Designed miniproteins, single chains, continued (6). Designs and how they scored, part 3

Each design is a single chain, and the fold is of that chain. pLDDT is the mean over its residues in the fold that is shown.

## One batch from the design tools (miniprotein)

Design m20076
Fold by ESMFold2-Fast:
Structure m20076 (fold): chain A 81 residues (1-81)
Amino acid sequence: SLEEDKKKALEAAREALRDMKEGRKLLKSSDKQTILRGIGLILRAIGLAFQASLLASKMSEEDKKEIQELLKEGGLNMKIK
């Protein structure tokens, strides 16, 4: 089910993008607990980006590009072969 894999890859990529944006924002805090929460979000985003990339590796070049561009917007420059 390539369609199910594409949906999961898009969901993971969008979640990674949101987590990376929020995590970067929290890192600008002077509060240690807020910074630690930001680090946690960034680590989760990296894991989601790997998941999205693995799922996308089975897709068309057009679909791979869509996932790569979403991840790149979050600063996650993943190369999908």
Scores: mean pLDDT 85

Design m20077
Fold by ESMFold2-Fast:
Structure m20077 (fold): chain A 85 residues (1-85)
Amino acid sequence: DAEELEERLVREAEELVRAGFEALREEVEELAAASGLSLEEARERAIERARALARAAVEASLTDPEALARLEAALAEQRAAIEAA
């Protein structure tokens, strides 16, 4: 079910962004400030982009089955990077 898959991937992407912001808080805060953003604004923008990417990957999987695999690989890579931090 594409809707259930989209909901799952959107949730996983949001959780990953929140975990990354929490684990790398000081580094993310410095990067956000360099962009003229507060930590909260940067987090909200990252969550919005993560949701959009997850939705786009599910939609793309209807015409390119490998699009979903690429998103899942990217999420796994980011998760590993956060765990290594």
Scores: mean pLDDT 75

Design m20078
Fold by ESMFold2-Fast:
Structure m20078 (fold): chain A 82 residues (1-82)
Amino acid sequence: MKAEELAKKAEEYYEDAKKLFEENAPKLSEEQRDEVLRLVNLAEAYYYAAKQAAKVDNEKAEEYMKLAKEYYEKAKKLIEEA
């Protein structure tokens, strides 16, 4: 995958995680909201890491994109189990 595609994929995972949080936050307890928000913030951090890495290191960009995906999937699972 090209570096630009890796950064774009990481962005999509972060945006999907953020959207899930915004749509479901009113249905979650305070503790559940805090945990989901923590996971969304981690997806955001790895999206920015992937974007920066894509300029210099395609292997690191792929690792960070996979981490953004992982935290998106964890946030989604917590919301589905709530």
Scores: mean pLDDT 84

Design m20079
Fold by ESMFold2-Fast:
Structure m20079 (fold): chain A 106 residues (1-106)
Amino acid sequence: MAKVVVALLQDPDGRTVGAFIAYSGDKAKELAEEIRKGLEAGGVPVIAEYDSVEQLAEAVRKAAEEHGIEITDIKIEDGELRFTAKNDGLPAGAGAGVATGRYEVE
């Protein structure tokens, strides 16, 4: 199955205010586009898309730092990208999820 990783930025009220998407391979790109459309239709702006989970993790870290949020303990567990966030006066966090598409191997 193709895999797409989504990282969601949340405000102090737990409201999702932005998303980042990472995918690998051409079939995963199609799933990523559908996820992007769903997020945008739900009022969640997609900030950026990446072709690797490493680029996603780095981009989320940089975006959070620009908003005064220090991210620690970045890891992938149970197919989710997880962050521990420290606020420097702004209580906000980041959530992550993994969406998998059903792709026939042949």
Scores: mean pLDDT 58

Design m20080
Fold by ESMFold2-Fast:
Structure m20080 (fold): chain A 58 residues (1-58)
Amino acid sequence: LSEDGAELRKEIEELAKKLGLSDEELSELGRKIAEENPELTDYLDVLKRLLEELRKKL
């Protein structure tokens, strides 16, 4: 894909592994971010926010 969305998802999954988060926990976090932040209109914005949160927890 020319869009960086797929790369963002991969980076998020790698960081989640380092933090010991399961795939289920990662999915739950992403959905919570989208639900609690309706101003994030693009799914990519949600992924970017999730990545930022995970980086801070490292």
Scores: mean pLDDT 74

Design m20081
Fold by ESMFold2-Fast:
Formats: sequence, structure tokens, C-alpha cells
Structure m20081 (fold): chain A 73 residues (1-73)
Amino acid sequence: SEAEELLKKGLELAAEALLLEAQGKLEEAEEKFKKAHELFKKAAELAGVSVSELLEKNLELVTEIAEKTAAEL
């Protein structure tokens, strides 16, 4: 579904943002987080849930992606 596509794109951007944040690239990280948030918000609206609820359900996946990305550093 469209919501699933937006969620995946948001997760990828969030992972990139975490990588940038870890490297001290705060401004670039902020831009990626902002885009990720917009995608999550749209996905949540399409799914009929809140962004917090959507992210909470997928927090383990987000964390896993972030840890995998950090290990690539």
C-alpha cells in the first residue's frame, strides 16, 4: 500500500539521519529527520493512526536499522 511505501522511505531517511547525527552533522541530520517525520505523518494519516503509535509499533525495526547503520561506521 501507499502507506507502507511511505513508512519504508521514512525509515530509510531516519536511519540516514541517525548516521549523520552520530558523525556530528546535525544540520543534515535535521533535514533528513524532518523529511522522515513528514513521510511518517502521511503514512499514519493514511493508516488512521497517530505518528507516535505508528513509530511505537515499528520502533524495534527503526532501532535495528540504526544499529546496523552505526556498525557500518
Scores: mean pLDDT 77

Design m20082
Fold by ESMFold2-Fast:
Structure m20082 (fold): chain A 78 residues (1-78)
Amino acid sequence: DERKLVSLYVAGKLLVVAAVISEERGDLEGARNDALAAAELARELRALGRTEDAEEILRLAEERLSPELAELVRRAVE
């Protein structure tokens, strides 16, 4: 179902944005939780053959999150 895949992609991007906002506000626990949730969705998309969608979520995390949270996401996805 293409709509489910689009929903996972949008959710993953929104979780990265939420993590960025939490990190900017000093909510490190919230930022970590949202970043890991985004990594989980990227891993799911990759497993479903949606490599470009997963890569875009990971690119957004690398670009927008702190180096520490970006590394956490990178390691979580493998």
Scores: mean pLDDT 86

Design m20083
Fold by ESMFold2-Fast:
Structure m20083 (fold): chain A 58 residues (1-58)
Amino acid sequence: GDEEAAESAVNIVKDALEEGATKEQIRAGIPAMKQKLIEAGHEKGAERAEKEIKELLS
């Protein structure tokens, strides 16, 4: 569901940061990630993932 989709997106971001991705690279990818989640029917998951990723990058 939406919760699992959001959690998966956040974990992908955490893994990317651990592999050396910059915060700016992650921020640049947020719109594309959000669009993919919305297209998959996870509109609330997209909103949650965006919020949690922005908090992670703060």
Scores: mean pLDDT 82

Design m20084
Fold by ESMFold2-Fast:
Structure m20084 (fold): chain A 55 residues (1-55)
Amino acid sequence: MNKTIEEILNEIRKKYFEEADRLEKERPLTPQEALELGKKYTDEINKKIEEFKKK
């Protein structure tokens, strides 16, 4: 609960990079899949920033 916003963002970044790497192990990501994953990542980051500000 006492995580800084930077720590929260780093955890989200790490999770999405690990997810992308896991998908890449089965088959190279298509451009569409990469864009969808990137958008999902950006949306999650923005949501966490807003939640942090509205504590």
Scores: mean pLDDT 74

Design m20085
Fold by ESMFold2-Fast:
Structure m20085 (fold): chain A 84 residues (1-84)
Amino acid sequence: ATATTEITGPDGKKVKVTITYDEEKETATVSADDPSLVKSISTSAYDKETGTFQVTVTLTDGSTYVLTVKVEGDKVSVTEVTKL
């Protein structure tokens, strides 16, 4: 399953973030359309009680975004985007 969202990168450029979740392995792969603008990406452990995990994206300008990702069977969605 795959979900996409957009965050505001350096100089106001939009960065598209793609999250692919493997339900069998309970693992997420995260990519950006312009990886040169991304300093780091990390994922939290999956919380089976809420059906969610968090993706933290740090951009090269020091901006940090936390994405809340919800998993529902074969579907994933980004339910919240928070800029720190």
Scores: mean pLDDT 79

Design m20086
Fold by ESMFold2-Fast:
Structure m20086 (fold): chain A 96 residues (1-96)
Amino acid sequence: EGDLKALKKIIEKAKELIDEATRGVRSGSLSPEELRRLVDEAENYVKGAKKIAELALQNARKTDPELAKEVEKLMKEVNELSKRVDQIRAEVDARL
């Protein structure tokens, strides 16, 4: 959904998956296949968050400039999570 609450939940889920993958890489407790699965799930949540943020920003810019600024902050967070996904994917792929 394109509301702020849904966007925050999706971002938090992406963070959880990235943190789990990062811990798995560090501990060696997860197989490369399990790590890849976590990264793929995190990437899907990040892509979903980006689409929701883009729609929310477009709508907020029409009616609520303060909400638009809040969505822009979340969009920056989504972009940082996208970079973290790329980084952990590279680390996982290097272990294959």
Scores: mean pLDDT 83

Design m20087
Fold by ESMFold2-Fast:
Structure m20087 (fold): chain A 61 residues (1-61)
Amino acid sequence: MGNERVKRVAEKLGVKLSDEEINSDSDAVHEKLGEAGRSKPLEEMIAGGHQGARDIAAALA
């Protein structure tokens, strides 16, 4: 479900979200996680064959 996906992505990106933010699963929360993903070298992790990074990229898309 969306809440679990949002929580996983936030945890992998080092973003701390409140219970309200995770529970709401709002577009604003998804945009915030997307921006955090761009500031991290996520593409480098994917290129390195890290399956977790691929999961994060898929969740953000």
Scores: mean pLDDT 62

Design m20088
Fold by ESMFold2-Fast:
Structure m20088 (fold): chain A 83 residues (1-83)
Amino acid sequence: MVELRAAMVEIMLALAKILIEKGDYEAAAETLERAAEAARSLGTPLAEEAAEHAREAAEAARRGDAEKALEHIDKAVELLNTL
């Protein structure tokens, strides 16, 4: 069911946001990469866009760019809520 899988991705994105707020950028990046893979598995164009934002957030987190990481997480969540 796409809705349950989307909810799982949103939970991963929420966890990544908490990890970034705590300064755990490596754990956040790993969680965001898993979220991107899960989003791609949903097989919709909006989920593919959400996966790209999750991937960009992971790269930003690895650079210690919390602002960019959170921006991309918020965009991924917005896209998934459209499903």
Scores: mean pLDDT 84

Design m20089
Fold by ESMFold2-Fast:
Structure m20089 (fold): chain A 71 residues (1-71)
Amino acid sequence: MEEVRELVLTGSVYEIAAAVYLTNKDYEGAIEYLEKAIEYYEEAVKLAPDDEEVREQLKAAKEKLEELKKK
């Protein structure tokens, strides 16, 4: 399942980009890149719906997004 790994890795890159925007207090940029990360994790979950690791990654990213929207 190379494709699932690729999607998760790409999502992780977008999460890192979101963290960089947060360091610069750019909450709008952080939200945008975190939403992109979530899109990649959602695609990974569609390909591997029974993969608990991928589901947990998606849940964690969604929780981060909700926290950022409150700022």
Scores: mean pLDDT 81

Design m20090
Fold by ESMFold2-Fast:
Structure m20090 (fold): chain A 85 residues (1-85)
Amino acid sequence: MSVEEARELLNKGKEYLLQGKYEEALKAYEEAKRIAEELGDKKLVAEVLHNLGVLYLSLEKYEEAVKYFEEARKLYEELGIKIPS
């Protein structure tokens, strides 16, 4: 497992989301999150969580979207990174 593998899965998830392939996007994001957590890459974990929030927002699952955005926000703040708009 590598940061490059997790990043590739994150990018693939974004492509699936753009195509309306929500189940495939979710699976790609979940795997990217698992690898990022295994590697201790908190920045990549935050990026995956943000994209999971976007996925749930696209599904009109607002409660789930908020939870993921809040988790991503907390990690970005810990890292001193500005929250992406």
Scores: mean pLDDT 83

Design m20091
Fold by ESMFold2-Fast:
Structure m20091 (fold): chain A 63 residues (1-63)
Amino acid sequence: SMRDRMLRNLADAAARGDATAAASGAYDLQKEGILSEEVAREIVAAGQAGDAARAAELARSAL
């Protein structure tokens, strides 16, 4: 589904350590109602902290 593809794209960006792409993706998915505001905020925080594994895990947990 489009939802699952968007979540996988977010997880892949986060796993690569692309904090900018992860933040943009988390924001877009939160606005689409795919991610809660809390989860989107945690993904952004993990990405900014350089915790690529945590950011990717949070995105994949929504699949």
Scores: mean pLDDT 85

Design m20092
Fold by ESMFold2-Fast:
Structure m20092 (fold): chain A 86 residues (1-86)
Amino acid sequence: SMEELLERIEKLSPEEALAFVQELADKTIAEYPEYKDEIQAMRDAFLAKAREALAAGDEERVRQIVKSFLRYLEDVKARYEAEKAA
């Protein structure tokens, strides 16, 4: 669930949380290849912001960025399911 994923992110280090969300992005691309270009572009944007926060030592901002990207991936899944239902 989203709640369980968010709780897990709070318990991970910033580096582990970033690695975890990157793995989820790769799995989402594999499952929804029609969204590959969009997901890759969003992933690159989120990674750039997360790396800046990590370099600044702002661990809370890294987690916020990771959570935002996780919500984006869930939105992609919801859009796919809506298309399948139509």
Scores: mean pLDDT 82

Design m20093
Fold by ESMFold2-Fast:
Structure m20093 (fold): chain A 67 residues (1-67)
Amino acid sequence: SEGEEILKEAIERYKESNPEAAEILEKLLEMLRNGGDPEEVERLLTRLVIMKVLSPEQAEVIAKDIL
């Protein structure tokens, strides 16, 4: 999915420079594959946008693929 590719690319980009953001991105990738709580997904996406790790547009694509 487009959301999965965004998450994978972001993990690779941030894994060394921002391990905390990479960990949140990996949790979202797991939730995309295995399901997760919609409220938690929305909260984590919002946090990553505030951190400037994801754009609002990238977060919307990921949300559509998970939710």
Scores: mean pLDDT 85

Design m20094
Fold by ESMFold2-Fast:
Structure m20094 (fold): chain A 67 residues (1-67)
Amino acid sequence: SSMQEEGEKKQKERLEELKKIAEEVGKMVDEKKYLEIAERAEKDPSVGGKAYGEIVNAKAKAEKEKA
């Protein structure tokens, strides 16, 4: 029984997937899809650990454009 190791492996795989998503998010920022992506990340508290910085920066840009 390796329930804890399986859990950690799943979390690690999810983190790698989130990193890949973060890279795609960075590309989508140029298309002004950053607000939609930021909303998606905010709904999932596990999403944005490393991508949070880019998402926050994208949000700041969007807010300046709205103002």
Scores: mean pLDDT 60

Design m20095
Fold by ESMFold2-Fast:
Structure m20095 (fold): chain A 92 residues (1-92)
Amino acid sequence: KKSAKETLEKAIEELKEILKKAKNEQDKIALQRAISQLETLLSLSDKFSPIELLERAIAVLEEALSEIKEPETKEEVQKILEELEEELKKLE
């Protein structure tokens, strides 16, 4: 029942909370990059369809997951990715 924009806003806030808890420097860099990319997507959200917005957000999180080193951080980011994939599935 959330819009794609609201789903993206929630994902950004959840990533910011993960960043606050992260101890590994590589994980912090990956999370900061993902947050910046998603905030840019959010600022451009009116230029994308809901499906395109979520697909682009998913791609950003997949890239971040490839760079994260700590298993606990990976698990938390993976849960956000799964939430975005579930919301995308509801829009098809």
Scores: mean pLDDT 86

Design m20096
Fold by ESMFold2-Fast:
Structure m20096 (fold): chain A 57 residues (1-57)
Amino acid sequence: SDLVKQVREAADEIVKKMRELGLEEKAESFREQVDKLIAEGKVYEAQRLLAKAAEEL
């Protein structure tokens, strides 16, 4: 779905920013959490996780 694509693209941008800040372990954990939520069909929960991560950066 378009939402899954948008969530994955937003997650990639956040992961890139985390890595640029030297937060490699946090970037890996965040990516795993997003992928797990998408796999479970919890796309809105993934969106909330993205919003929280973006706010904390």
Scores: mean pLDDT 85

Design m20097
Fold by ESMFold2-Fast:
Structure m20097 (fold): chain A 118 residues (1-118)
Amino acid sequence: GAAARVDAEFAELQRRVQELISKAEYLAKNAPDPEVQEEAKKILEALRKGFRVEADPVDAPGHRVRLTLEVDGKEIARGEGRGPTLGEALVQAMRDTLAELESKLKELEKKVNEIRKK
């Protein structure tokens, strides 16, 4: 049912968070560029602190959730989700936020690769 799907999706998102943490830790420790190291450290700290969650009042049909990931008052990533249940809206908002972080980390990895190849 819907609950089992939401549980499976949360398990996927937890794995994605751990993958992002591992990549951010690697870049924070090993990147040759200090700017890349600092950016990776910010992403890592934000992921470790967790999401700020804002849920709009229940309306029929569905729920809206906004997520913000921040460090020291600076926004690192933002996402929004909508769904017929709070859990489904949260899953969508997390996917949106994690996609933004994945894009940022891929950009940092590209910068490191360009430095190492040139």
Scores: mean pLDDT 80

Design m20098
Fold by ESMFold2-Fast:
Structure m20098 (fold): chain A 80 residues (1-80)
Amino acid sequence: MLTAEDGERAAERAAALLDLAVAAGVLAPEVAEELKALARELARAAAAGDDERALALARELEALLRERVLPRVAELAAAV
């Protein structure tokens, strides 16, 4: 598999999900912007073949999603 393509696809999916969360009123635009920036940096690292940096950025993105996004999504799910 091509890790660069996987990274780019993951970043695109993350950005689309963040846009949906902002549109749904679940996520603040500033948090979405920070997550998108991390996703883009991850995609660039993957494209450059810098697997170590890509992994570090992926872990940071996952942590930020769990810390900032997941609790708000859970609140929305409970409200619907």
Scores: mean pLDDT 71

Design m20099
Fold by ESMFold2-Fast:
Structure m20099 (fold): chain A 79 residues (1-79)
Amino acid sequence: MTDAAQAAVLFANRWVRAEGGSTGAALAEPASEAAREQAERAFALTPADASDEFIGIAIQRIAEGYAPEEAIAIARAAE
């Protein structure tokens, strides 16, 4: 997995846990420090009331290699 792909999975799992979920996609390999940092930055920038559409767009952009700040800005503009 690329760092961007790992960051997208970690961000998605982090959001699921924040909404009271306990399950998410498992990584087969340990996540890189860069991927973890990107996922946590994306989560910190995400509104607590973000829609499923917002989260879907943010996940896709992070997976494409966008910085967390840019991915979240694109998701906000698409809402």
Scores: mean pLDDT 73

Design m20100
Fold by ESMFold2-Fast:
Structure m20100 (fold): chain A 97 residues (1-97)
Amino acid sequence: LAEEGRRAAEAGGREGGEAALRAGKAAAEAGTAEAAKAGGLAAAAGGAAARDRESGEKAWLGGYYAALGGGKAGSSSAAAAGAGGAAAGAGALFEAL
């Protein structure tokens, strides 16, 4: 039934959110443009996949941490990528509320 498809999508969203948060934190610690861009992409993907509030919140936090890593690297484009990922996560969070 449609219920099974929804549960699979929710599981994918949760995994995406957790991956985004891990990538974002790694980017904040590394302080490199490459890590920040990867974290921002992971946050954008996690936000797009999010089906619940917790997944959206994790994607938002992942993007936030990625933006901090981009700032440390002195890369405005990398910081912007992180911020974009955070915005995607925030959108998912607000839609899930």
Scores: mean pLDDT 75

Design m20101
Fold by ESMFold2-Fast:
Structure m20101 (fold): chain A 68 residues (1-68)
Amino acid sequence: KAAELAKKALEAAKKGDVGTALGLLKEAGKIDPEAMKKAVEEVEKTGKTTDPQEQIKEAAEKFLEYAG
């Protein structure tokens, strides 16, 4: 369930729909807060982008890595 929302968030981010991607990623984080916490922490510590679209794409990919 959480992984499905994160997959949809990643698709939306790849299409440039940052708002939809962020909303879906927030819903995924409500279902699996541990995976979201780890994904956000990794993006903040190792991520080097300030572009919101790229940040959301990376967060969704990391969330899927921990949740899937």
Scores: mean pLDDT 77

Design m20103
Fold by ESMFold2-Fast:
Structure m20103 (fold): chain A 65 residues (1-65)
Amino acid sequence: SMVTKQAAADIMAAALEIDPNIKAKIEGDTIYVTVSEMTPEVEEMLKAAEELAKSLGFKIEIEKV
């Protein structure tokens, strides 16, 4: 499906409200996600976000600190 890059940014902002340890940055066609702890809840959220981002034409790169 075709949606605006603004929609992807709004979705990532909503994900941050679930876990304040998550940071997201959009650069070009890639969304960079930084997490401090990989819990099952965070993993499930990231899988959903990756699926959605792919449908919007974005790539997701995940980094653990």
Scores: mean pLDDT 67

Design m20104
Fold by ESMFold2-Fast:
Structure m20104 (fold): chain A 65 residues (1-65)
Amino acid sequence: LTDPDPEVRVQQAIDMGKEGKESDVPALVRALSDPDERTRAAALQALNKIGTDVVQRAARALAAE
């Protein structure tokens, strides 16, 4: 999330949250320090979405075994 346009960074954070890729987590964590408030909010929402989905998936797999 190094684009000079904050609108582009917001959209990237939203897309990363929708994709749920664990590899995008470091980029989203960095975006939490972004000077643009909307980019920080989008990154936080994406991280919550990814984290919740990972936890829920793991718990469901464990319950099925």
Scores: mean pLDDT 72

Design m20105
Fold by ESMFold2-Fast:
Structure m20105 (fold): chain A 62 residues (1-62)
Amino acid sequence: MESVKKALEELKKFAEEDESIDKEKAEKFLKAFEELGKTYPKELDEKDLEIAKLALRDAAKK
């Protein structure tokens, strides 16, 4: 539960601070993020989840 929120915050900061994210790493984060959102939807804010997904998708697509 707390670990899920921590992982979400880590992903958000990673996407914001590190613009040189490798495409493969971004794809792995996206997949993990999707799984977390599916498993613990009530633990994640919809807006935070959407922002993080957009940032990671941009990094993966690059």
Scores: mean pLDDT 60

Design m20106
Fold by ESMFold2-Fast:
Structure m20106 (fold): chain A 60 residues (1-60)
Amino acid sequence: MEEVKKLLEEAEKHRQLADEYDRIATELAKVDPQKAAEARRKALGHRSRAIYLENKAKKL
């Protein structure tokens, strides 16, 4: 059960990282569109990871 709390905390950290990468992507869009796209992909990856961790916590 305490493992569930740790997974949820990790999920929240990933959600915050996703927000940060989205911000970086927006700022880079005019300077380096390719880097912006990469940052956006990372944001999506972190969001997906957060959902995965939340689901894993429920499975336990």
Scores: mean pLDDT 83

Design m20107
Fold by ESMFold2-Fast:
Structure m20107 (fold): chain A 90 residues (1-90)
Amino acid sequence: MKEELQKKAAATITSGYYARNDLELPELVALAEAGDEEAALELLVKDAEAAKEALLKAGYNKETVELLEKIANGEITLEEARKIAEEKKK
């Protein structure tokens, strides 16, 4: 039961689609500006064109936006993107 939900969540993340579907766009923008990578990913899924500009304006660098786009496309996982983002802060 709970394992089935966890498996679906993992598959959703792997496919570049995160389960923040209960939030509206303005709420996702606010959370992404606060540094919530999951909200930023969902924003990219819902409105990729506006999301990229909003994230750059919110202070995300081009590399971070590119990583979030790769998650949304299913190229990398959220955990991998977090590790890459931390590595680049050194």
Scores: mean pLDDT 61

Design m20108
Fold by ESMFold2-Fast:
Formats: sequence, structure tokens, C-alpha cells
Structure m20108 (fold): chain A 55 residues (1-55)
Amino acid sequence: MSAAEEEARRKALEEGIEEGLRLIRLGVVRAIALNKKLSEEEIEELLEKERKRLE
């Protein structure tokens, strides 16, 4: 591979990891909310709060 391809791959991987970690956190919060048998509206409110914490 060329150096340019390696740099592009590394950048894509780093961006993917960061996005993946955010999605995992949101997924965990959603799973907890579902386990508590919350309504869909309550689940959305919790997800909005977590999104604000992450960004």
C-alpha cells in the first residue's frame, strides 16, 4: 500500500472507533431503559440527555 492509503485507513479507523464508542454508550443507555420497561418517549428523552453529554 502507498503511504497515502495507510494514512486514509488510519484516519477512517480512528473516526470509526470514536463513533462506535458513542453508539455503544447510547446503546447501553437504551438497553437499561428497555430493561426498566420505560415507554418509547421516556427512552427518547434518556437518549437525548446522553447525546448532549457526549456532544
Scores: mean pLDDT 70

Design m20109
Fold by ESMFold2-Fast:
Structure m20109 (fold): chain A 68 residues (1-68)
Amino acid sequence: SMAERLEELRRRARELAERDKAEPEEVLALAREVAEEALRQVEEAGGDVEGARAFVEEQLRRLEELLA
């Protein structure tokens, strides 16, 4: 289910945040997986996939800038 997948991703995010040496690449990789799952859920719900993709791409761009 969506709730189970989101909980898995949140658990992985918490594990990554607790590491003293989290690499930017690892953070970006997890963020991309979260983005892919979010887009899949929007598609399943019959929502605006293009709008959701644009929003997700903007958030990933901001995260990449933050980690640079």
Scores: mean pLDDT 77

Design m20110
Fold by ESMFold2-Fast:
Structure m20110 (fold): chain A 67 residues (1-67)
Amino acid sequence: MSVEELVEEAVRKIEEGDVEGALELIEQLKAMGAVTIEQARRIFQAALKNGDMEVAMKAVELIQQSS
């Protein structure tokens, strides 16, 4: 599965309220090491819109690794 497909799935999990599933996907994305700042920011914005502070904080880590 591509990085872009995993990013899209993480956003979908956030929108569904599946916090645990979203966190697992973000952890996979971190392990792959190929995430762009734009992709990480997309996950962060989805988490903020859905009020998921835990996911938002995890997405900040992903953004920092993407710098």
Scores: mean pLDDT 82

Design m20111
Fold by ESMFold2-Fast:
Structure m20111 (fold): chain A 68 residues (1-68)
Amino acid sequence: MKPITREEGIKLVVEKVRELMDSGEFSLTEIAKIAEEIAKAVYEAMRDGLSVEEAKQRIDEVVEKAKA
Protein backbone atom coordinates (compact mmCIF):
# COMPACT_ATOMS: atom_id res chain seq x y z
CA MET A 1 0.00 0.00 0.00
CA LYS A 2 1.36 3.43 -1.04
CA PRO A 3 1.97 6.22 1.54
CA ILE A 4 -0.36 9.21 1.31
CA THR A 5 1.04 12.14 -0.72
CA ARG A 6 0.77 15.83 0.19
CA GLU A 7 -1.72 16.36 -2.68
CA GLU A 8 -3.89 13.46 -1.47
CA GLY A 9 -3.70 14.79 2.10
CA ILE A 10 -4.80 18.28 1.06
CA LYS A 11 -7.75 16.79 -0.89
CA LEU A 12 -8.85 14.76 2.15
CA VAL A 13 -8.84 17.86 4.39
CA VAL A 14 -10.77 20.01 1.88
CA GLU A 15 -13.34 17.28 1.09
CA LYS A 16 -14.04 16.49 4.76
CA VAL A 17 -14.37 20.16 5.75
CA ARG A 18 -16.85 20.70 2.88
CA GLU A 19 -18.80 17.62 4.02
CA LEU A 20 -18.99 18.99 7.58
CA MET A 21 -20.12 22.43 6.35
CA ASP A 22 -22.82 20.87 4.14
CA SER A 23 -24.08 18.59 6.95
CA GLY A 24 -25.35 21.48 9.11
CA GLU A 25 -24.56 19.40 12.23
CA PHE A 26 -21.82 21.74 13.50
CA SER A 27 -21.43 25.46 14.20
CA LEU A 28 -18.78 27.41 12.27
CA THR A 29 -16.61 27.52 15.43
CA GLU A 30 -16.87 23.73 15.82
CA ILE A 31 -16.00 23.22 12.13
CA ALA A 32 -12.91 25.43 12.54
CA LYS A 33 -11.69 23.31 15.48
CA ILE A 34 -12.44 20.03 13.68
CA ALA A 35 -10.65 21.29 10.54
CA GLU A 36 -7.52 22.04 12.60
CA GLU A 37 -7.58 18.51 14.10
CA ILE A 38 -8.18 16.95 10.66
CA ALA A 39 -5.17 18.87 9.28
CA LYS A 40 -3.03 17.60 12.19
CA ALA A 41 -4.21 14.00 11.63
CA VAL A 42 -3.38 14.19 7.90
CA TYR A 43 0.03 15.75 8.62
CA GLU A 44 0.82 12.93 11.08
CA ALA A 45 -0.36 10.31 8.55
CA MET A 46 1.99 11.78 5.91
CA ARG A 47 4.86 11.93 8.44
CA ASP A 48 4.29 8.28 9.46
CA GLY A 49 3.94 7.04 5.85
CA LEU A 50 0.33 5.86 6.29
CA SER A 51 -2.04 5.03 3.42
CA VAL A 52 -4.98 7.14 2.23
CA GLU A 53 -7.33 4.59 3.85
CA GLU A 54 -5.54 4.86 7.22
CA ALA A 55 -5.61 8.68 6.97
CA LYS A 56 -9.38 8.56 6.30
CA GLN A 57 -9.85 6.38 9.39
CA ARG A 58 -7.93 8.89 11.53
CA ILE A 59 -10.04 11.75 10.13
CA ASP A 60 -13.24 9.85 11.01
CA GLU A 61 -11.92 9.30 14.56
CA VAL A 62 -11.28 13.07 14.89
CA VAL A 63 -14.86 13.85 13.80
CA GLU A 64 -16.33 11.27 16.21
CA LYS A 65 -14.31 12.68 19.14
CA ALA A 66 -15.50 16.19 18.26
CA LYS A 67 -19.14 15.04 18.67
CA ALA A 68 -18.48 14.25 22.34
Scores: mean pLDDT 81

Design m20112
Fold by ESMFold2-Fast:
Structure m20112 (fold): chain A 57 residues (1-57)
Amino acid sequence: NTQATADFFAKTVEDALRRLGHADRAPAVAEQVRKAVNAGDIDTAALLAQQSLEEAR
């Protein structure tokens, strides 16, 4: 279920960014992750999530 996978990745990234004080960026990053999963690139979605968290530091 690609939709369920997309939701889990998006929620994880959103929660992490919110916890780091970047609530304003969280929705945009979550959408990028969702698009990657919907394209079938789960590895790319994970990479995007990691890069966004690194930039938030």
Scores: mean pLDDT 76

